Designed miniproteins, single chains, continued (2). Designs and how they scored, part 73

Each design is a single chain, and the fold is of that chain. pLDDT is the mean over its residues in the fold that is shown.

## One batch from the design tools (miniprotein)

Design m6524
Fold by ESMFold2-Fast:
Formats: sequence, C-alpha cells, structure tokens
Structure m6524 (fold): chain A 55 residues (1-55)
Amino acid sequence: ALEAAQELVEQARALNEQVILALGRLLQETADEATRAEIRQAIRTAGRLSELLAE
C-alpha cells in the first residue's frame, strides 16, 4: 500500500542519518588519509541519498 511505501522511505531516511553519524565517528578515529577521503565521499553520497528520499 502507499502508506507502507511512505513508512519505508521514512525508515530509510532515519537509517541513512544514522549511517552518516557512524561515518562521522569513524572519520574522527581514522588516521589513514586515503581511508579518510573514502569516508568523506561516503558521507557526501549518503547526504545526497537523504535529499533524493525527500523528493
């Protein structure tokens, strides 16, 4: 149903925000610059996903 689809989208957005927070924490704990760059890219990608889920 349409309501179930809306609930799944809202849950996906909440989970995506939790992923962004977890990636931010990992970035604080990571010293390797190549890995830090990958984490920053993942955060940007997750941010874009949140925007797409809002539309």
Scores: mean pLDDT 80

Design m6525
Fold by ESMFold2-Fast:
Structure m6525 (fold): chain A 63 residues (1-63)
Amino acid sequence: DARAIIRDIALADFREAAPDADEALLEKIGEASVTDPRLAREALEALLAGDEGRALELAQKGL
């Protein structure tokens, strides 16, 4: 399934970029990357900046 492969690749990249991040939040950003890759990118950027609340909000909007 191409969507599952895209999600898994994105999730692997996100884990490498933010290794100390909450796994559930990273999985949510990975799901958002399939439906809205721009919001998923913004969520990852917020997470890397230390704004977990903003990252969660953006990931939820991407779902």
Scores: mean pLDDT 78

Design m6526
Fold by ESMFold2-Fast:
Structure m6526 (fold): chain A 71 residues (1-71)
Amino acid sequence: ADREVREAAARRLIRAAGPEIADALHAGDLARAAAAVEAAYQAIAPSLSAEERAALARLTAGFVASLAAAA
């Protein structure tokens, strides 16, 4: 996926789960933050094209891995 598709996917994820992710991170609950990201992906995935879904899946996996590494 190109850069514009990745940025659009990131913006959709932030809109869907941004507040919950922020609350979890503020509480130091990285597992909850990761779960919120995964739940948001599953919620919006059915409304995405195959290319957008692939881009968002990669972005979501990378973000979850980064949260795990931050602990």
Scores: mean pLDDT 74

Design m6527
Fold by ESMFold2-Fast:
Structure m6527 (fold): chain A 98 residues (1-98)
Amino acid sequence: SEEEERLKRLKEALEKLKEIEEDRKRFAEYLERLGIDPAKLSADEVWSLVHEAMEKEGVSDEERIRLTSGLAYYVSPEVQKALEEAKKKVEEALKEFE
């Protein structure tokens, strides 16, 4: 049961990491579409421009939440690196159960 519970937690962690990666990619694609370079702007400036664009485009509350869920992961290189390392560790741990 302990090994089965560990495997379940690893699979759940991998799925959450995939969701974070997809949210980050979606946010990155949205910034690219708007012509926003996050490397040249502060996080507050990126947020203000994104918020203004979403209001102008009439983006739904659900899609706004979905697009902005990746904001922290996109504007923080340290968070991006931590997510990549976490994903690698989870994938390596899952291979031990194959």
Scores: mean pLDDT 75

Design m6528
Fold by ESMFold2-Fast:
Structure m6528 (fold): chain A 62 residues (1-62)
Amino acid sequence: MVALVRKVTSVEEAKKVLEEFIRISETKGANVSLDKETGQLTLISDDSKSLEETKEEIESLF
């Protein structure tokens, strides 16, 4: 598995859009998780293309 880690400044704001991030990731074959303690957003995929496409869409929202 390949993974990309991002940190968000506001965990509460990230939670408001997390459902959309999950939907985007699932459509592209990746998974998203948010660490509620640290605010880290993690993308995980077995496919580099799915990871890159998910990363690009999520990064456009930050």
Scores: mean pLDDT 65

Design m6529
Fold by ESMFold2-Fast:
Structure m6529 (fold): chain A 70 residues (1-70)
Amino acid sequence: MLSDQQVADYQAARQARIQQLRADNPNASTADLNAAVNQIDMDLAAQVRAANGSSDSPQQVNDQWWRTVF
């Protein structure tokens, strides 16, 4: 289970990488941006998994909650 600080740090890192990606690739297609965002998410998930062992789905429950509300 991730702490609130770890979740905030993870989201901040993700947003920073997405911002940089958009700044570096202003003419990229939506499909290319989505593929690159997915790669960012995979890289961050791999880092969390390597640092913390096996925490494989609390984010999935939280993502479903946010999709239901918004």
Scores: mean pLDDT 64

Design m6530
Fold by ESMFold2-Fast:
Structure m6530 (fold): chain A 78 residues (1-78)
Amino acid sequence: GTTLSLEELEKLREAARFIEEQGGRAPVDEVMERTGVSRETLEKAAELGLFEIEDGWVRPAPGAVGTLERAVAEVRAR
């Protein structure tokens, strides 16, 4: 299945927080520039149901910030 590294999880957490600050939706290119997350990482997260990508815009799924924060904490605890 699709897997995410700690670095990818941390970037996705930053991306989700940034998008929530923008009102829940932002352009993919702006998210990538602002947070350093790659398009490939965003596409992996969308495949996992953490994000929705439509017409060059990205939106975190409901609860995605909390899910990503828990995932980062869990990986760091290993």
Scores: mean pLDDT 81

Design m6531
Fold by ESMFold2-Fast:
Formats: sequence, structure tokens, C-alpha cells
Structure m6531 (fold): chain A 78 residues (1-78)
Amino acid sequence: MTYSDEEIEKLFKTFDTDGDGTVKISDLVNGLISRHPILRDPELRERLEELVKSYDKDGDGTIDLDEFKKLVRSKEFR
């Protein structure tokens, strides 16, 4: 499946409740698992957590929209 930029942005805004342009990694992972039942698979969940952490270069524990777009377009998410 392919997501458009608008669909990715709408999905990100679902997790970005305050509209500040960033989402905590833990909130993002939990939100994605609740939206996509396939991510309840322990192997897929662990790979998702590892992938998300790889985008958090500064260790702030947050993801911005650009990082989220790259994450959603990765093979692990498709």
C-alpha cells in the first residue's frame, strides 16, 4: 500500500495532539499499534521500536513530521 503526503500528515496529526510538530516515540509506537493490529505481532513491534529509535538521532525521544514521513515510507511500515 502507498500513502500520499496528505495521508501521512493527517496520520501524524492524530498523534500530535498539541500541534507542536513533534510526537514522543512511545506515544507514536503505541498509537500505531492501536491503529494497525498487524503491529501487535511482537517481531513487528520490536522492529518498529528499533526503526523509530534509529530516526531519533539526538536521543530526545521525539519524532518530527519529516522523520515520520521517512518512517512510514520504510519497508517495515509497508
Scores: mean pLDDT 68

Design m6532
Fold by ESMFold2-Fast:
Structure m6532 (fold): chain A 103 residues (1-103)
Amino acid sequence: SKKEEAEKLIKKKIKEYKNEVIKIRASESDEEVRKKKIEEKKKEKLKELEEELKKLGFSKKEIEEYKKKFEEEVKKIEEEWQEEVDKLIEIGDEIDKEIEAKK
């Protein structure tokens, strides 16, 4: 069905977005530059999703609904990534305490 094609396309664009964010996080140490690059990739994937949905013959209303679904999934990913960052900070703080204890 067209709905299954749209769902598959959203999953594909989400996977591509995740891979791009991983690359940005690995290469960019500046937080503000990293945020800007991530936001640019989100916009790029939304544009690609819109163009591919148009080619599949979806209406403007349906395209906006699928774009909203993509943005909701991206928000969940951003929340999961923040939880991972918070966990890494905790681990870093524990390592720093162990190093100080050996001085």
Scores: mean pLDDT 79

Design m6533
Fold by ESMFold2-Fast:
Structure m6533 (fold): chain A 80 residues (1-80)
Amino acid sequence: MTLEEAREKGREEGKKVTSPEELQKYVDELRKAALEADLTPEQIERIQKEVREAFSPEKTLEERAARVKGIAYELKLLAE
């Protein structure tokens, strides 16, 4: 599985979100994955920017969850 494939799989699963509480679990999963991935400063800045964009006022719950879950899946693959 490539990083792009992992991200896309995560996005598809994230779109199935049904509540803000489930989105919070995805955020917790992303934080854990980021800690385990031993990221470079450049990777941390990229992820922070993507998360900030995901939580912009214009985004729906499904769009936020898709982005967060996509990033989490990419990070989990990097940690392997």
Scores: mean pLDDT 80

Design m6534
Fold by ESMFold2-Fast:
Structure m6534 (fold): chain A 97 residues (1-97)
Amino acid sequence: MELRKRIIEVDAEAALVAMQVAILRRLAEKEGASEEARAAIEEAREALREAVEHIKKAEAALKAGDEKTAEEHLRKAEEAVRRAREAVRRARELLDA
């Protein structure tokens, strides 16, 4: 997969996770949530912030022709999105309990 396509893919995945975090936050506010569920939601938010920052750096590096730096930031963004998705899954399980 080309770097540009991978950046678009991870950006789209981050956007989907951001929507899921927004839904979980609304559920926690309306129905109440344990401290553990709130911590998981905040963990997901923090991981998303990291992902967005690395996506921006990957896009900037690619635009500058620095494919190596773009790939390094892309890998960090992919890892941050993975952590955010794991935190979202854990938050859902805690809210469903």
Scores: mean pLDDT 87

Design m6535
Fold by ESMFold2-Fast:
Structure m6535 (fold): chain A 74 residues (1-74)
Amino acid sequence: LSEEEIEEILKEVIEEMKKKYGSQLTPEQWKELEERVKSALKLLVQQWPDMSKEELLERLKQLAEQFADDILSQ
């Protein structure tokens, strides 16, 4: 995966989360979610370097939803 592909995946995941959660998260909660998603993406790329962009995007979306639910449950 190129750096550009990593940025594209991150952008797509965050845009989808914004559509789903929009007004439900505060600006501070959005920052926390973005940081968790970035960290998870780095970990996935390190652990699964041969993972396809599509598979990575799918897994990251699932993790992002879990992170958002966790943040809202705090």
Scores: mean pLDDT 81

Design m6536
Fold by ESMFold2-Fast:
Structure m6536 (fold): chain A 87 residues (1-87)
Amino acid sequence: SPLEELEAMLDKGVAAMRAVADEAVAAGASLEQVEATIRLYAGLLRHELDRYLAEHPEISEEERERLFARLDAAVAEIRAEARRRVA
């Protein structure tokens, strides 16, 4: 279903964001650089999700709200992990 595809897109995007943040930390990037990388990937993912949602009006506003709340929670978690590993 479109909702299942959207959830899979979120999960894949979050996994990719986590992987690039981990790679940046492992490469010795500064916290500022790691946070900039997370912000860039979060923005790209949010844009991709927004575009998909615009094409799927059958997905409810409540479902959209839950999806973006999950994205925001994942971004916060990844940022917190990066801060602990760099600092």
Scores: mean pLDDT 88

Design m6537
Fold by ESMFold2-Fast:
Structure m6537 (fold): chain A 97 residues (1-97)
Amino acid sequence: ATPMTEEEAREFRLAKLPGLVAETLAQLREQGVPEETLERIARAIEALVAGDFEAALAAAAGDRLVQQLVAGAALYLGLEEEARRFAALAGVELRIS
C-alpha cells in the first residue's frame, strides 16, 4: 500500500471531521447531554479547526466532556500538543506513539 503523506492525511481528516462531529453530537443528544454542552462542543471543535486555540480553550473551560472531545478531535487532526493540553485539562492521559 502507498502511504499517505502527513499533509494528505490531515486534509483527509479535515474533510471527514464535520461528519464525525455531527454523528458524535447526535449520539450525545440521544444520551441526554444538554444542548448548551453540545453547542460548546461544536464551538470548541470549530475554533480548534480554525487554529484559534484560545477560543477552543475558552469554549471547553470547566467542562471535562467538552475538553475530552476537543482532545480527541485534536488527536484525530494530528495536533498532538493541543490534544495533550486538552486531555490534561480533562484529567485523561494520552498515549501517543
Scores: mean pLDDT 79

Design m6538
Fold by ESMFold2-Fast:
Structure m6538 (fold): chain A 92 residues (1-92)
Amino acid sequence: RETFEEMLEVLDEIERLIREGRLEEAFELLRELFNRAEADPRVSPEILEKIREVLGLVVDALTSTDPAERERLIAEALRRIEELKRELERLR
């Protein structure tokens, strides 16, 4: 329960950083979240894969040279974070 509450707090901070355009900081925090979640046997492989998908979208946004593509990738990352947050709230 406490693990999912901690994950939700970290996801809120990641979402804030992405909205502020602080994608490098959001990436590092997502990477830390993934490492902690992977070490916790209470976290399902499905949740780990969803965190990996968000990490991939943030990396793609960071490396994109097209502003329109970057905005689409940011929007998709935010959508997937909201889906992940809703799933974690059901598990707490």
Scores: mean pLDDT 84

Design m6539
Fold by ESMFold2-Fast:
Structure m6539 (fold): chain A 110 residues (1-110)
Amino acid sequence: DEAIRELEEIIERLKEIKKKLEELGAPEEVLRAIENGIRAVKRAIEAIRRGDREGLERAILELEITVALLRMNLSILKLEGTLTPEQEKLIEEAIELLERAIALLREVLA
């Protein structure tokens, strides 16, 4: 219950971040990656509810891939000099939330 509650709070904050980034004109690749992360956390919650260990392991892998993609996009956008400080901060917060989700899910598997 506690892990699921925190994961649901992470989903809601990621939705807020995605909306703000969209309003700020962030690249579609960033928005898509955050949406993929939200869907992976939702799948992880369902896997926990069903006791589906394999589904949970798959969701963790999907989240790790999403974090890697967001970090790559952040690095490229910083190099291009096109990011506003607000966009950079929101993308960094999204990465931190996804990493927190991975940590919570790994604790559930232990």
Scores: mean pLDDT 90

Design m6540
Fold by ESMFold2-Fast:
Structure m6540 (fold): chain A 103 residues (1-103)
Amino acid sequence: SLLEKAKEHVEKAREYTDKAKQSSPDEALKYAGLAQGHIGEALRLSSKLNTEEGKEIEKELYEINQELLDVIDDVRGSAIRETIEGLLKVAEEAERWVKERQE
């Protein structure tokens, strides 16, 4: 049934969102893409139902999508932070090297 297929896609969207939260940045983005695909399919199927159950699924999908967007933002923020921290470490090492070479 359309309802059962929509629910299966909701479950997969949750599963991949959770995997994205627990993964490295590169893997997190791959799982986020898979979660987005399942959200899209579940929304497409639930919209055809035009029932109270279909509306409940749509509501759940919007909540999952918000969690997924937060995960994507966190992953992007972590990658930027790691890049900045790496650059700061190199700068500190360079400054220390210069100071050690001064009489």
Scores: mean pLDDT 79

Design m6541
Fold by ESMFold2-Fast:
Structure m6541 (fold): chain A 61 residues (1-61)
Amino acid sequence: SAADRERALAALEEAVRLAEEKGDRTTALVIRHEVERLIRQGRYREALEAAERAIATVRSM
């Protein structure tokens, strides 16, 4: 849905921001690539779940 897509994009930007703040540019790039791939495939729910998982992982670092 459009709402899932918007939530996935917001979660992606948060995950990338957190990874970049920790100085982990490689992790930021990998997160962006994976989530954007899912969004391009129309898999918005999976994209949101991947982005939220990335946020949790980066916060635990």
Scores: mean pLDDT 85

Design m6542
Fold by ESMFold2-Fast:
Structure m6542 (fold): chain A 54 residues (1-54)
Amino acid sequence: SKLSPQMEADVKAAFERMAQAVKNISVKKGVITQKEAEELTLEQLIALQKQRAA
């Protein structure tokens, strides 16, 4: 993507914050383990959550 370095940094930071929030919520709900939260990407986490929680 043709983003400025500052915009790329801001987008990455926003995705990292969102990923951490989703992981924390999923662990608190017991849908995933802390280990899985550390190893999975946000996309993999969402897919796993859909498989385990309806």
Scores: mean pLDDT 73

Design m6543
Fold by ESMFold2-Fast:
Parts: structure tokens; sequence; C-alpha cells
Structure m6543 (fold): chain A 78 residues (1-78)
């Protein structure tokens, strides 16, 4: 399940579908017990898209994973 959501988010970002990527990121975060707003998930998708634009050698799936891991760590500090 998680690997499928990571692939879906990465695919949406590669297609320029940031709304689709945001929904996949939000769903993936929920599977880890992290509640993201639509705005937070969209911001995450935009950050990953920008990183991939600046470094085309970056693995899109790993970029999405790192973003979700960052959100999870932020929520655990509360």
Amino acid sequence: MEDQLLQQAAQHIEQGDLDGAAQAIKQLAKSRGVELSDEEALTGAKVVAQALKENPSLDPVQAVRAMVDSYEEQKKME
C-alpha cells in the first residue's frame, strides 16, 4: 500500500499534477498517523516538484518519502 501511494505521488508530480500528488501525499501521511491539511499536502507536493526540477537525477519516489518522513517527525514533536 505505502509503496503504491509513493509511486502514485511521484507519478503525479512527474505529470505536473500537483493536486493529485497532494492527495496521494495526504493519504500516505494518514497511513502513518499524520493528519495533513490540503494546503500542507499541496506545499509538500510543490517542494518535491521544485527539488526534482533543480536536480533531475533525484529519485521522485525517495523525494516523496523524505517529505512524508519530515511531516511525521514534525508531528511527533508535539
Scores: mean pLDDT 80

Design m6544
Fold by ESMFold2-Fast:
Structure m6544 (fold): chain A 94 residues (1-94)
Amino acid sequence: SELEELKKRAERAVAGAKAFAARVLDPASYARLAELLDRYEEAVRNEDIEEMEEIIRELQALAAAETDPTARQVLEEVVRMMEDILREFKEVLE
């Protein structure tokens, strides 16, 4: 199904975002990002659009608070990936 394929793509995107961020972020920033991405993956499984939107807001706040330019760029890229998935979820579920 289209929804099941989208959920699998979201799982791969979360795994990719974690791998990418692990190469750049300090352990504390990575732990916070990983927590948010785990919550996002759960929201995707539950088809919880409101929770996905809330997590994206928290990811945006994390990126905005980051003072290192390289780490900020990584966090902004993760935000874009999660926003793209949310947009596709809204198209499939609406």
Scores: mean pLDDT 87

Design m6545
Fold by ESMFold2-Fast:
Structure m6545 (fold): chain A 74 residues (1-74)
Amino acid sequence: SIEEAERKAVGIYLDTMDYIEANREKLSDEEVEEIIEKTAEEIKKVYLEAGVPEEEARKVAEKVRKQLLEWWKS
C-alpha cells in the first residue's frame, strides 16, 4: 500500500541520517552525496513497487534528495 511505502520511505530517510551522523568523521562530502543519491533511488523504488506512477515517485525522490543535501550542507 501507499501508506506502507510512506512508512518505509521515512525509515530509509531516518536510517540514512543516522548512518551519515555515525560515520561523519570517516565520510567525505562526495561520499555523503553518493549515499544521499542512493537513498533517493531506494525511496523511488519503494514507491514504484507500491504502484505509484514513475513521475510521482521521481518527484518524491527529488524532494528527499534536496532535503538531505540541505540538511548536510547546513
Scores: mean pLDDT 87

Design m6546
Fold by ESMFold2-Fast:
Structure m6546 (fold): chain A 117 residues (1-117)
Amino acid sequence: GLLEKAKKLVKEGKKLLDEAVKAAKQGKSDEALKLATEGVDKFEEALRLLGEYYGKPLEAEIAIGVLRLILGVTKLLISKGVKPEEAIEFFVKNAKKVVKDYFESLGDEELVEIVNE
């Protein structure tokens, strides 16, 4: 169903964001940005499915918009010479907060736990 697919996508998105941090720490800025972008793509699909399932599509689209904005700012900062490790760690921390706040608004404690692990 929609919920099971969304939970799988949340786990995949989180794994991609964690791998983006690892790549950034190794100085692999292009790989880190690619992984961060793929992670946001997974969260976008998950958030839309959850918005449909819980009847909160507007709040899902707002969360997606904020994720895309933070990702865009992160890309800009790296292009301006900010260290990829610092920019990607800041991005991942804030992205996790955005999705966690949305999941808390749904009352889904399992989704919150997936992001916090």
Scores: mean pLDDT 90

Design m6547
Fold by ESMFold2-Fast:
Structure m6547 (fold): chain A 58 residues (1-58)
Amino acid sequence: MEAYRQQMLAQIEALTASAAKADPATVERMLRAAEASQSDPEIRQAAVDGLRRAGAAL
């Protein structure tokens, strides 16, 4: 299970980076949604981390 989750997290990270290149407002909104998410903590953490990095670069 752990290995499978890590692969999913890597895919989410890549997708987040691609989407976040659109604009800063979109990144902030996605970050807000990720932080409010009640999904798996690992998945949420990866999304938040990716979005924060993308936002800082914009």
Scores: mean pLDDT 67

Design m6548
Fold by ESMFold2-Fast:
Structure m6548 (fold): chain A 76 residues (1-76)
Amino acid sequence: MTVEEIEAIIYGILLQLKPHERLPESLLRKYAKKLVGFTPEEIEEALREAAKKLGKDAPLEEILKTAVEILLKKRE
C-alpha cells in the first residue's frame, strides 16, 4: 500500500468522524508515512479506537496522533 493510499484511507475515516474539520495535508502525509506496512483494516480500527478513547470533542490531530501511537506500539 502506498503513502497516497494510506492518506486517502485516513482522510475518509476522519471525514466520517468529523466532517466539519480539516487536517493540513503536510500533517496527514507525515503520519501516513509512519503507517506504511499496516493494512487498511488495521488503520481504520486504530482511528476508530482513538476517536472512542479521546471522545467526540477531541481534534482530528489528536485522534490521528493517538491512532499512530496505537499502531506503532503493535510493532514493538
Scores: mean pLDDT 81

Design m6549
Fold by ESMFold2-Fast:
Structure m6549 (fold): chain A 87 residues (1-87)
Amino acid sequence: DFYERLADVIKEAEELAKKKVEEIHEEMLKTLKNPPPLEVLLKAVPKAVEAYFGESRAAGRPLAPERLFEYLEKYLKEALEEWEKEN
């Protein structure tokens, strides 16, 4: 039914966002002397997914996948700024 399919779509979005974060972290490991741990970056994933589907529900339509990555970028920036304040 619709809700079972919605749960699967949310899970796929979470996995896609997580893979993107892992790619960003791998790049940071190659370029930064003191990169943040992966766990810091992964905090952005549930926030981005929640914001994406929240906007989709409010609009009454599915959003482009690019919108998920826009939310991911926003919450990654917030997570990094929070981590830098502590270090």
Scores: mean pLDDT 81

Design m6550
Fold by ESMFold2-Fast:
Structure m6550 (fold): chain A 71 residues (1-71)
Amino acid sequence: GVATTVEPVELAEGVTGTATITRSRTSTTAKVEAVKDGRKVVAEATEPGGSVAAAMKALQEAAAKALEQIK
């Protein structure tokens, strides 16, 4: 099966976002939408496997990409 989780996150001071994590048996994708001063950026990362470790790694990579883009 596929599981999807959506949560608000604070990525940095003054930068808020929404994280969407989609987990399957074979892959995990994290999508982070970051908002700062009315500007929006979206970043994604995909990791092989459906483990909690894969979800954490995908989320960290997506968040890092979003923060780099919104600067």
Scores: mean pLDDT 79

Design m6551
Fold by ESMFold2-Fast:
Structure m6551 (fold): chain A 89 residues (1-89)
Amino acid sequence: MMSVDELVDWLLSQGLESLAELLLFLDPDRSGVVTEEEIIRVLLSKGLSEEDARGLWASLDPDRDGVVTTQDFLDYANSLLEAKKRREE
């Protein structure tokens, strides 16, 4: 089972282009929100286990409302890039 940090490193290994593709795939209706089921489905398609996918979702949705905004997802991805830069210092 991957830790949240290992899931983060895995997402970064997919590259920014893959993260942008994930975002477009998660919000095809341009609603500005993505649901737990949409994120889990996409992560499973990328080869993650259901358990690891749900763990990642729990870190994105602390309020347990079952949705995150596309902006929240982008902010999360940007924070991971900043964390990676700090590790290289």
Scores: mean pLDDT 65

Design m6552
Fold by ESMFold2-Fast:
Structure m6552 (fold): chain A 71 residues (1-71)
Amino acid sequence: MVSLEGVLAFLESQGVEVTPELRERVAAALEELGGDPEALAAWLRGTYALPGTVEELTARLLAADREVRAR
């Protein structure tokens, strides 16, 4: 399961500004998708117009989540 902080760190790495509104939207999506990294990567790709494939974004998302969890 991907954490909220991992998703936010991933979005920041992709050049997306992390606002309070974005945090609330991501938190809601994380609950709706049950923390599924592939479903979440697909949703983020569509919602924030992120470049790359769902597979590439899933790998980057999981890497960002691991870094956050190691703190």
Scores: mean pLDDT 82

Design m6553
Fold by ESMFold2-Fast:
Structure m6553 (fold): chain A 67 residues (1-67)
Amino acid sequence: MPQSVLEGMEAIAATEPPALAPLAREHVDRIREDPSRADEVVGELLEVRQRTYRPDREVRPVEVELL
C-alpha cells in the first residue's frame, strides 16, 4: 500500500474538527493493521466524512457517534 494514502488520512485526522478526528484516526489504524483492505477502509471513511460533515452547521458529538 502507498504510504502517501496513510499519511494523507493522518493529515485529515489532524485537520478535521475534534469530533471527526478520532473517527479518521481509527480508520488509519485499521489500514495500518491490514493494508490489503486499504481501498475498502478508505471508501468507508470517505462515505462517513461526506455524510457526517455538513459545512452549513457544526457536527455534534451524537452525530459522529452514530457512525
Scores: mean pLDDT 58

Design m6554
Fold by ESMFold2-Fast:
Order: sequence, then C-alpha cells, then structure tokens
Structure m6554 (fold): chain A 79 residues (1-79)
Amino acid sequence: MDLIDQAIDLARQQGNSTLVRALDDFRRLLDQGRLSPADVARVRAVVQRYLAGQMSGQQAAFDVDVTLGMRRIREAVGL
C-alpha cells in the first residue's frame, strides 16, 4: 500500500521525472487491473530496492519501463 506513492514522492524530490512518469503509468495500469501478478511483483521489488537506497532512480525507471514494455508486447500478441 502506497509504496508506489512513496517512490513517486522520492523521485520528485530527486528530480527524476522519468521515474515519476514510469510509476504513474504503472499505477494507472494497476488501477485498471491490466497488470499480471508477475508484473506487479517485479515493479514492487524494484520500488522496494529504490526506497531502500539499493537501486538508483535511473535503474528503477529503466526496470519499470522494461516491465511495462514487455506487458504491451504480450497484449499486442494476445498473451
């Protein structure tokens, strides 16, 4: 609960607009029920590592964008 909001707030404080956008996209898709449990777990793990200072905001943005990109590819091919 609200780990994503905490990560968005930290990303804004760090000036990482790319991570803010990636997490806003993730939250929108999560609220729409359009994410697999595996995709949710991957992004939650990234967010937890970022909030713990174990991952840079740039790396977190990349890992979130890759997760959402793979979801779009699966949706496009009917998976």
Scores: mean pLDDT 82

Design m6555
Fold by ESMFold2-Fast:
Structure m6555 (fold): chain A 90 residues (1-90)
Amino acid sequence: MTPEEAVFAGLGEMLAAVREAVAAVPGAAEALEADPELRARFEALEKELRELVERVKAGELSGEEAEERMRELVARTRELMAEAGALARA
């Protein structure tokens, strides 16, 4: 897998995680926006994703390194969406 392919695959998994969470708990997206801690974690994920994309463009990462980094971002996205869903249900 190339670094670019790893990023695109990971983005697909992140989007799937968000869609699954929103489908399971209507209002999870609104809860994410309304809670300052969850919003800050989302902003941190966006920043790390941008930094990862720039490093891939610069040729600084192998496909394996990009895949591992994207796997971490996917896991953190799932965790964040689960917490947003729990908050929306409360």
Scores: mean pLDDT 81

Design m6556
Fold by ESMFold2-Fast:
Structure m6556 (fold): chain A 77 residues (1-77)
Amino acid sequence: MTDEQRERLARLLVKLGVPASLETAIAAIRALEERTGKPIEEADEEVAAEVLSEHFGLSREEARSVVRLLKRIFGKL
């Protein structure tokens, strides 16, 4: 993923009401890529939810909802 794509995803997360700064969102996306070795659309839901929960202070259930939304957005043809 390019830095521009990471910034776009980070801005989307902030716009969706995730309680984080743009910098925190970018850091979370980098941590997600590092932990999964995959883009968000191919990442394991549980692992992705754990990373987002850790970085944004979301509950695991809230983080799963965010992951599902991101997969839907990036999984569009």
Scores: mean pLDDT 72

Design m6557
Fold by ESMFold2-Fast:
Structure m6557 (fold): chain A 86 residues (1-86)
Amino acid sequence: PAAPLSDEEIRAQYEAYLAKAEEKRDEFLALPATLEELEAALAELDGLLEEVRANATEVERRVAEEVAERLREALLEKIEKLRAEE
């Protein structure tokens, strides 16, 4: 088994997760993206959220889930818009 992470390391991972989630949201909303790229971003978001759930405190997990939900909603809205271009 790997050595357990310190509280400071867990917080650093959580902050990195939030920053990465916001960066990806803004990137895909601001730039033209393919449906495949947006679906890949959703899968990566789910992986990051699972990592936070394993390592974060309950409060940090709740905040991360809120940010992840906002990012997911934004990505799904863009996916729906691209799919609706008929």
Scores: mean pLDDT 69

Design m6558
Fold by ESMFold2-Fast:
Structure m6558 (fold): chain A 64 residues (1-64)
Amino acid sequence: VSEALKIAEEIARSLGRILDGESSIEGNIATLKALVERDGVRYRVTVKVDIETLEVVEVEVEPA
């Protein structure tokens, strides 16, 4: 579980500076919802990672 969340955090950080974030686990999926800032613009980022395979299942970026 901690490895999946680390992968999710790395992906969010690659998109910008993390201002806030929350994590949850539903079944085999670890979800990170983060508020990220890049070049003065804020985005909501959702990253989902499978905790067994460590595969990134979903990355969603939307304006905040």
Scores: mean pLDDT 83

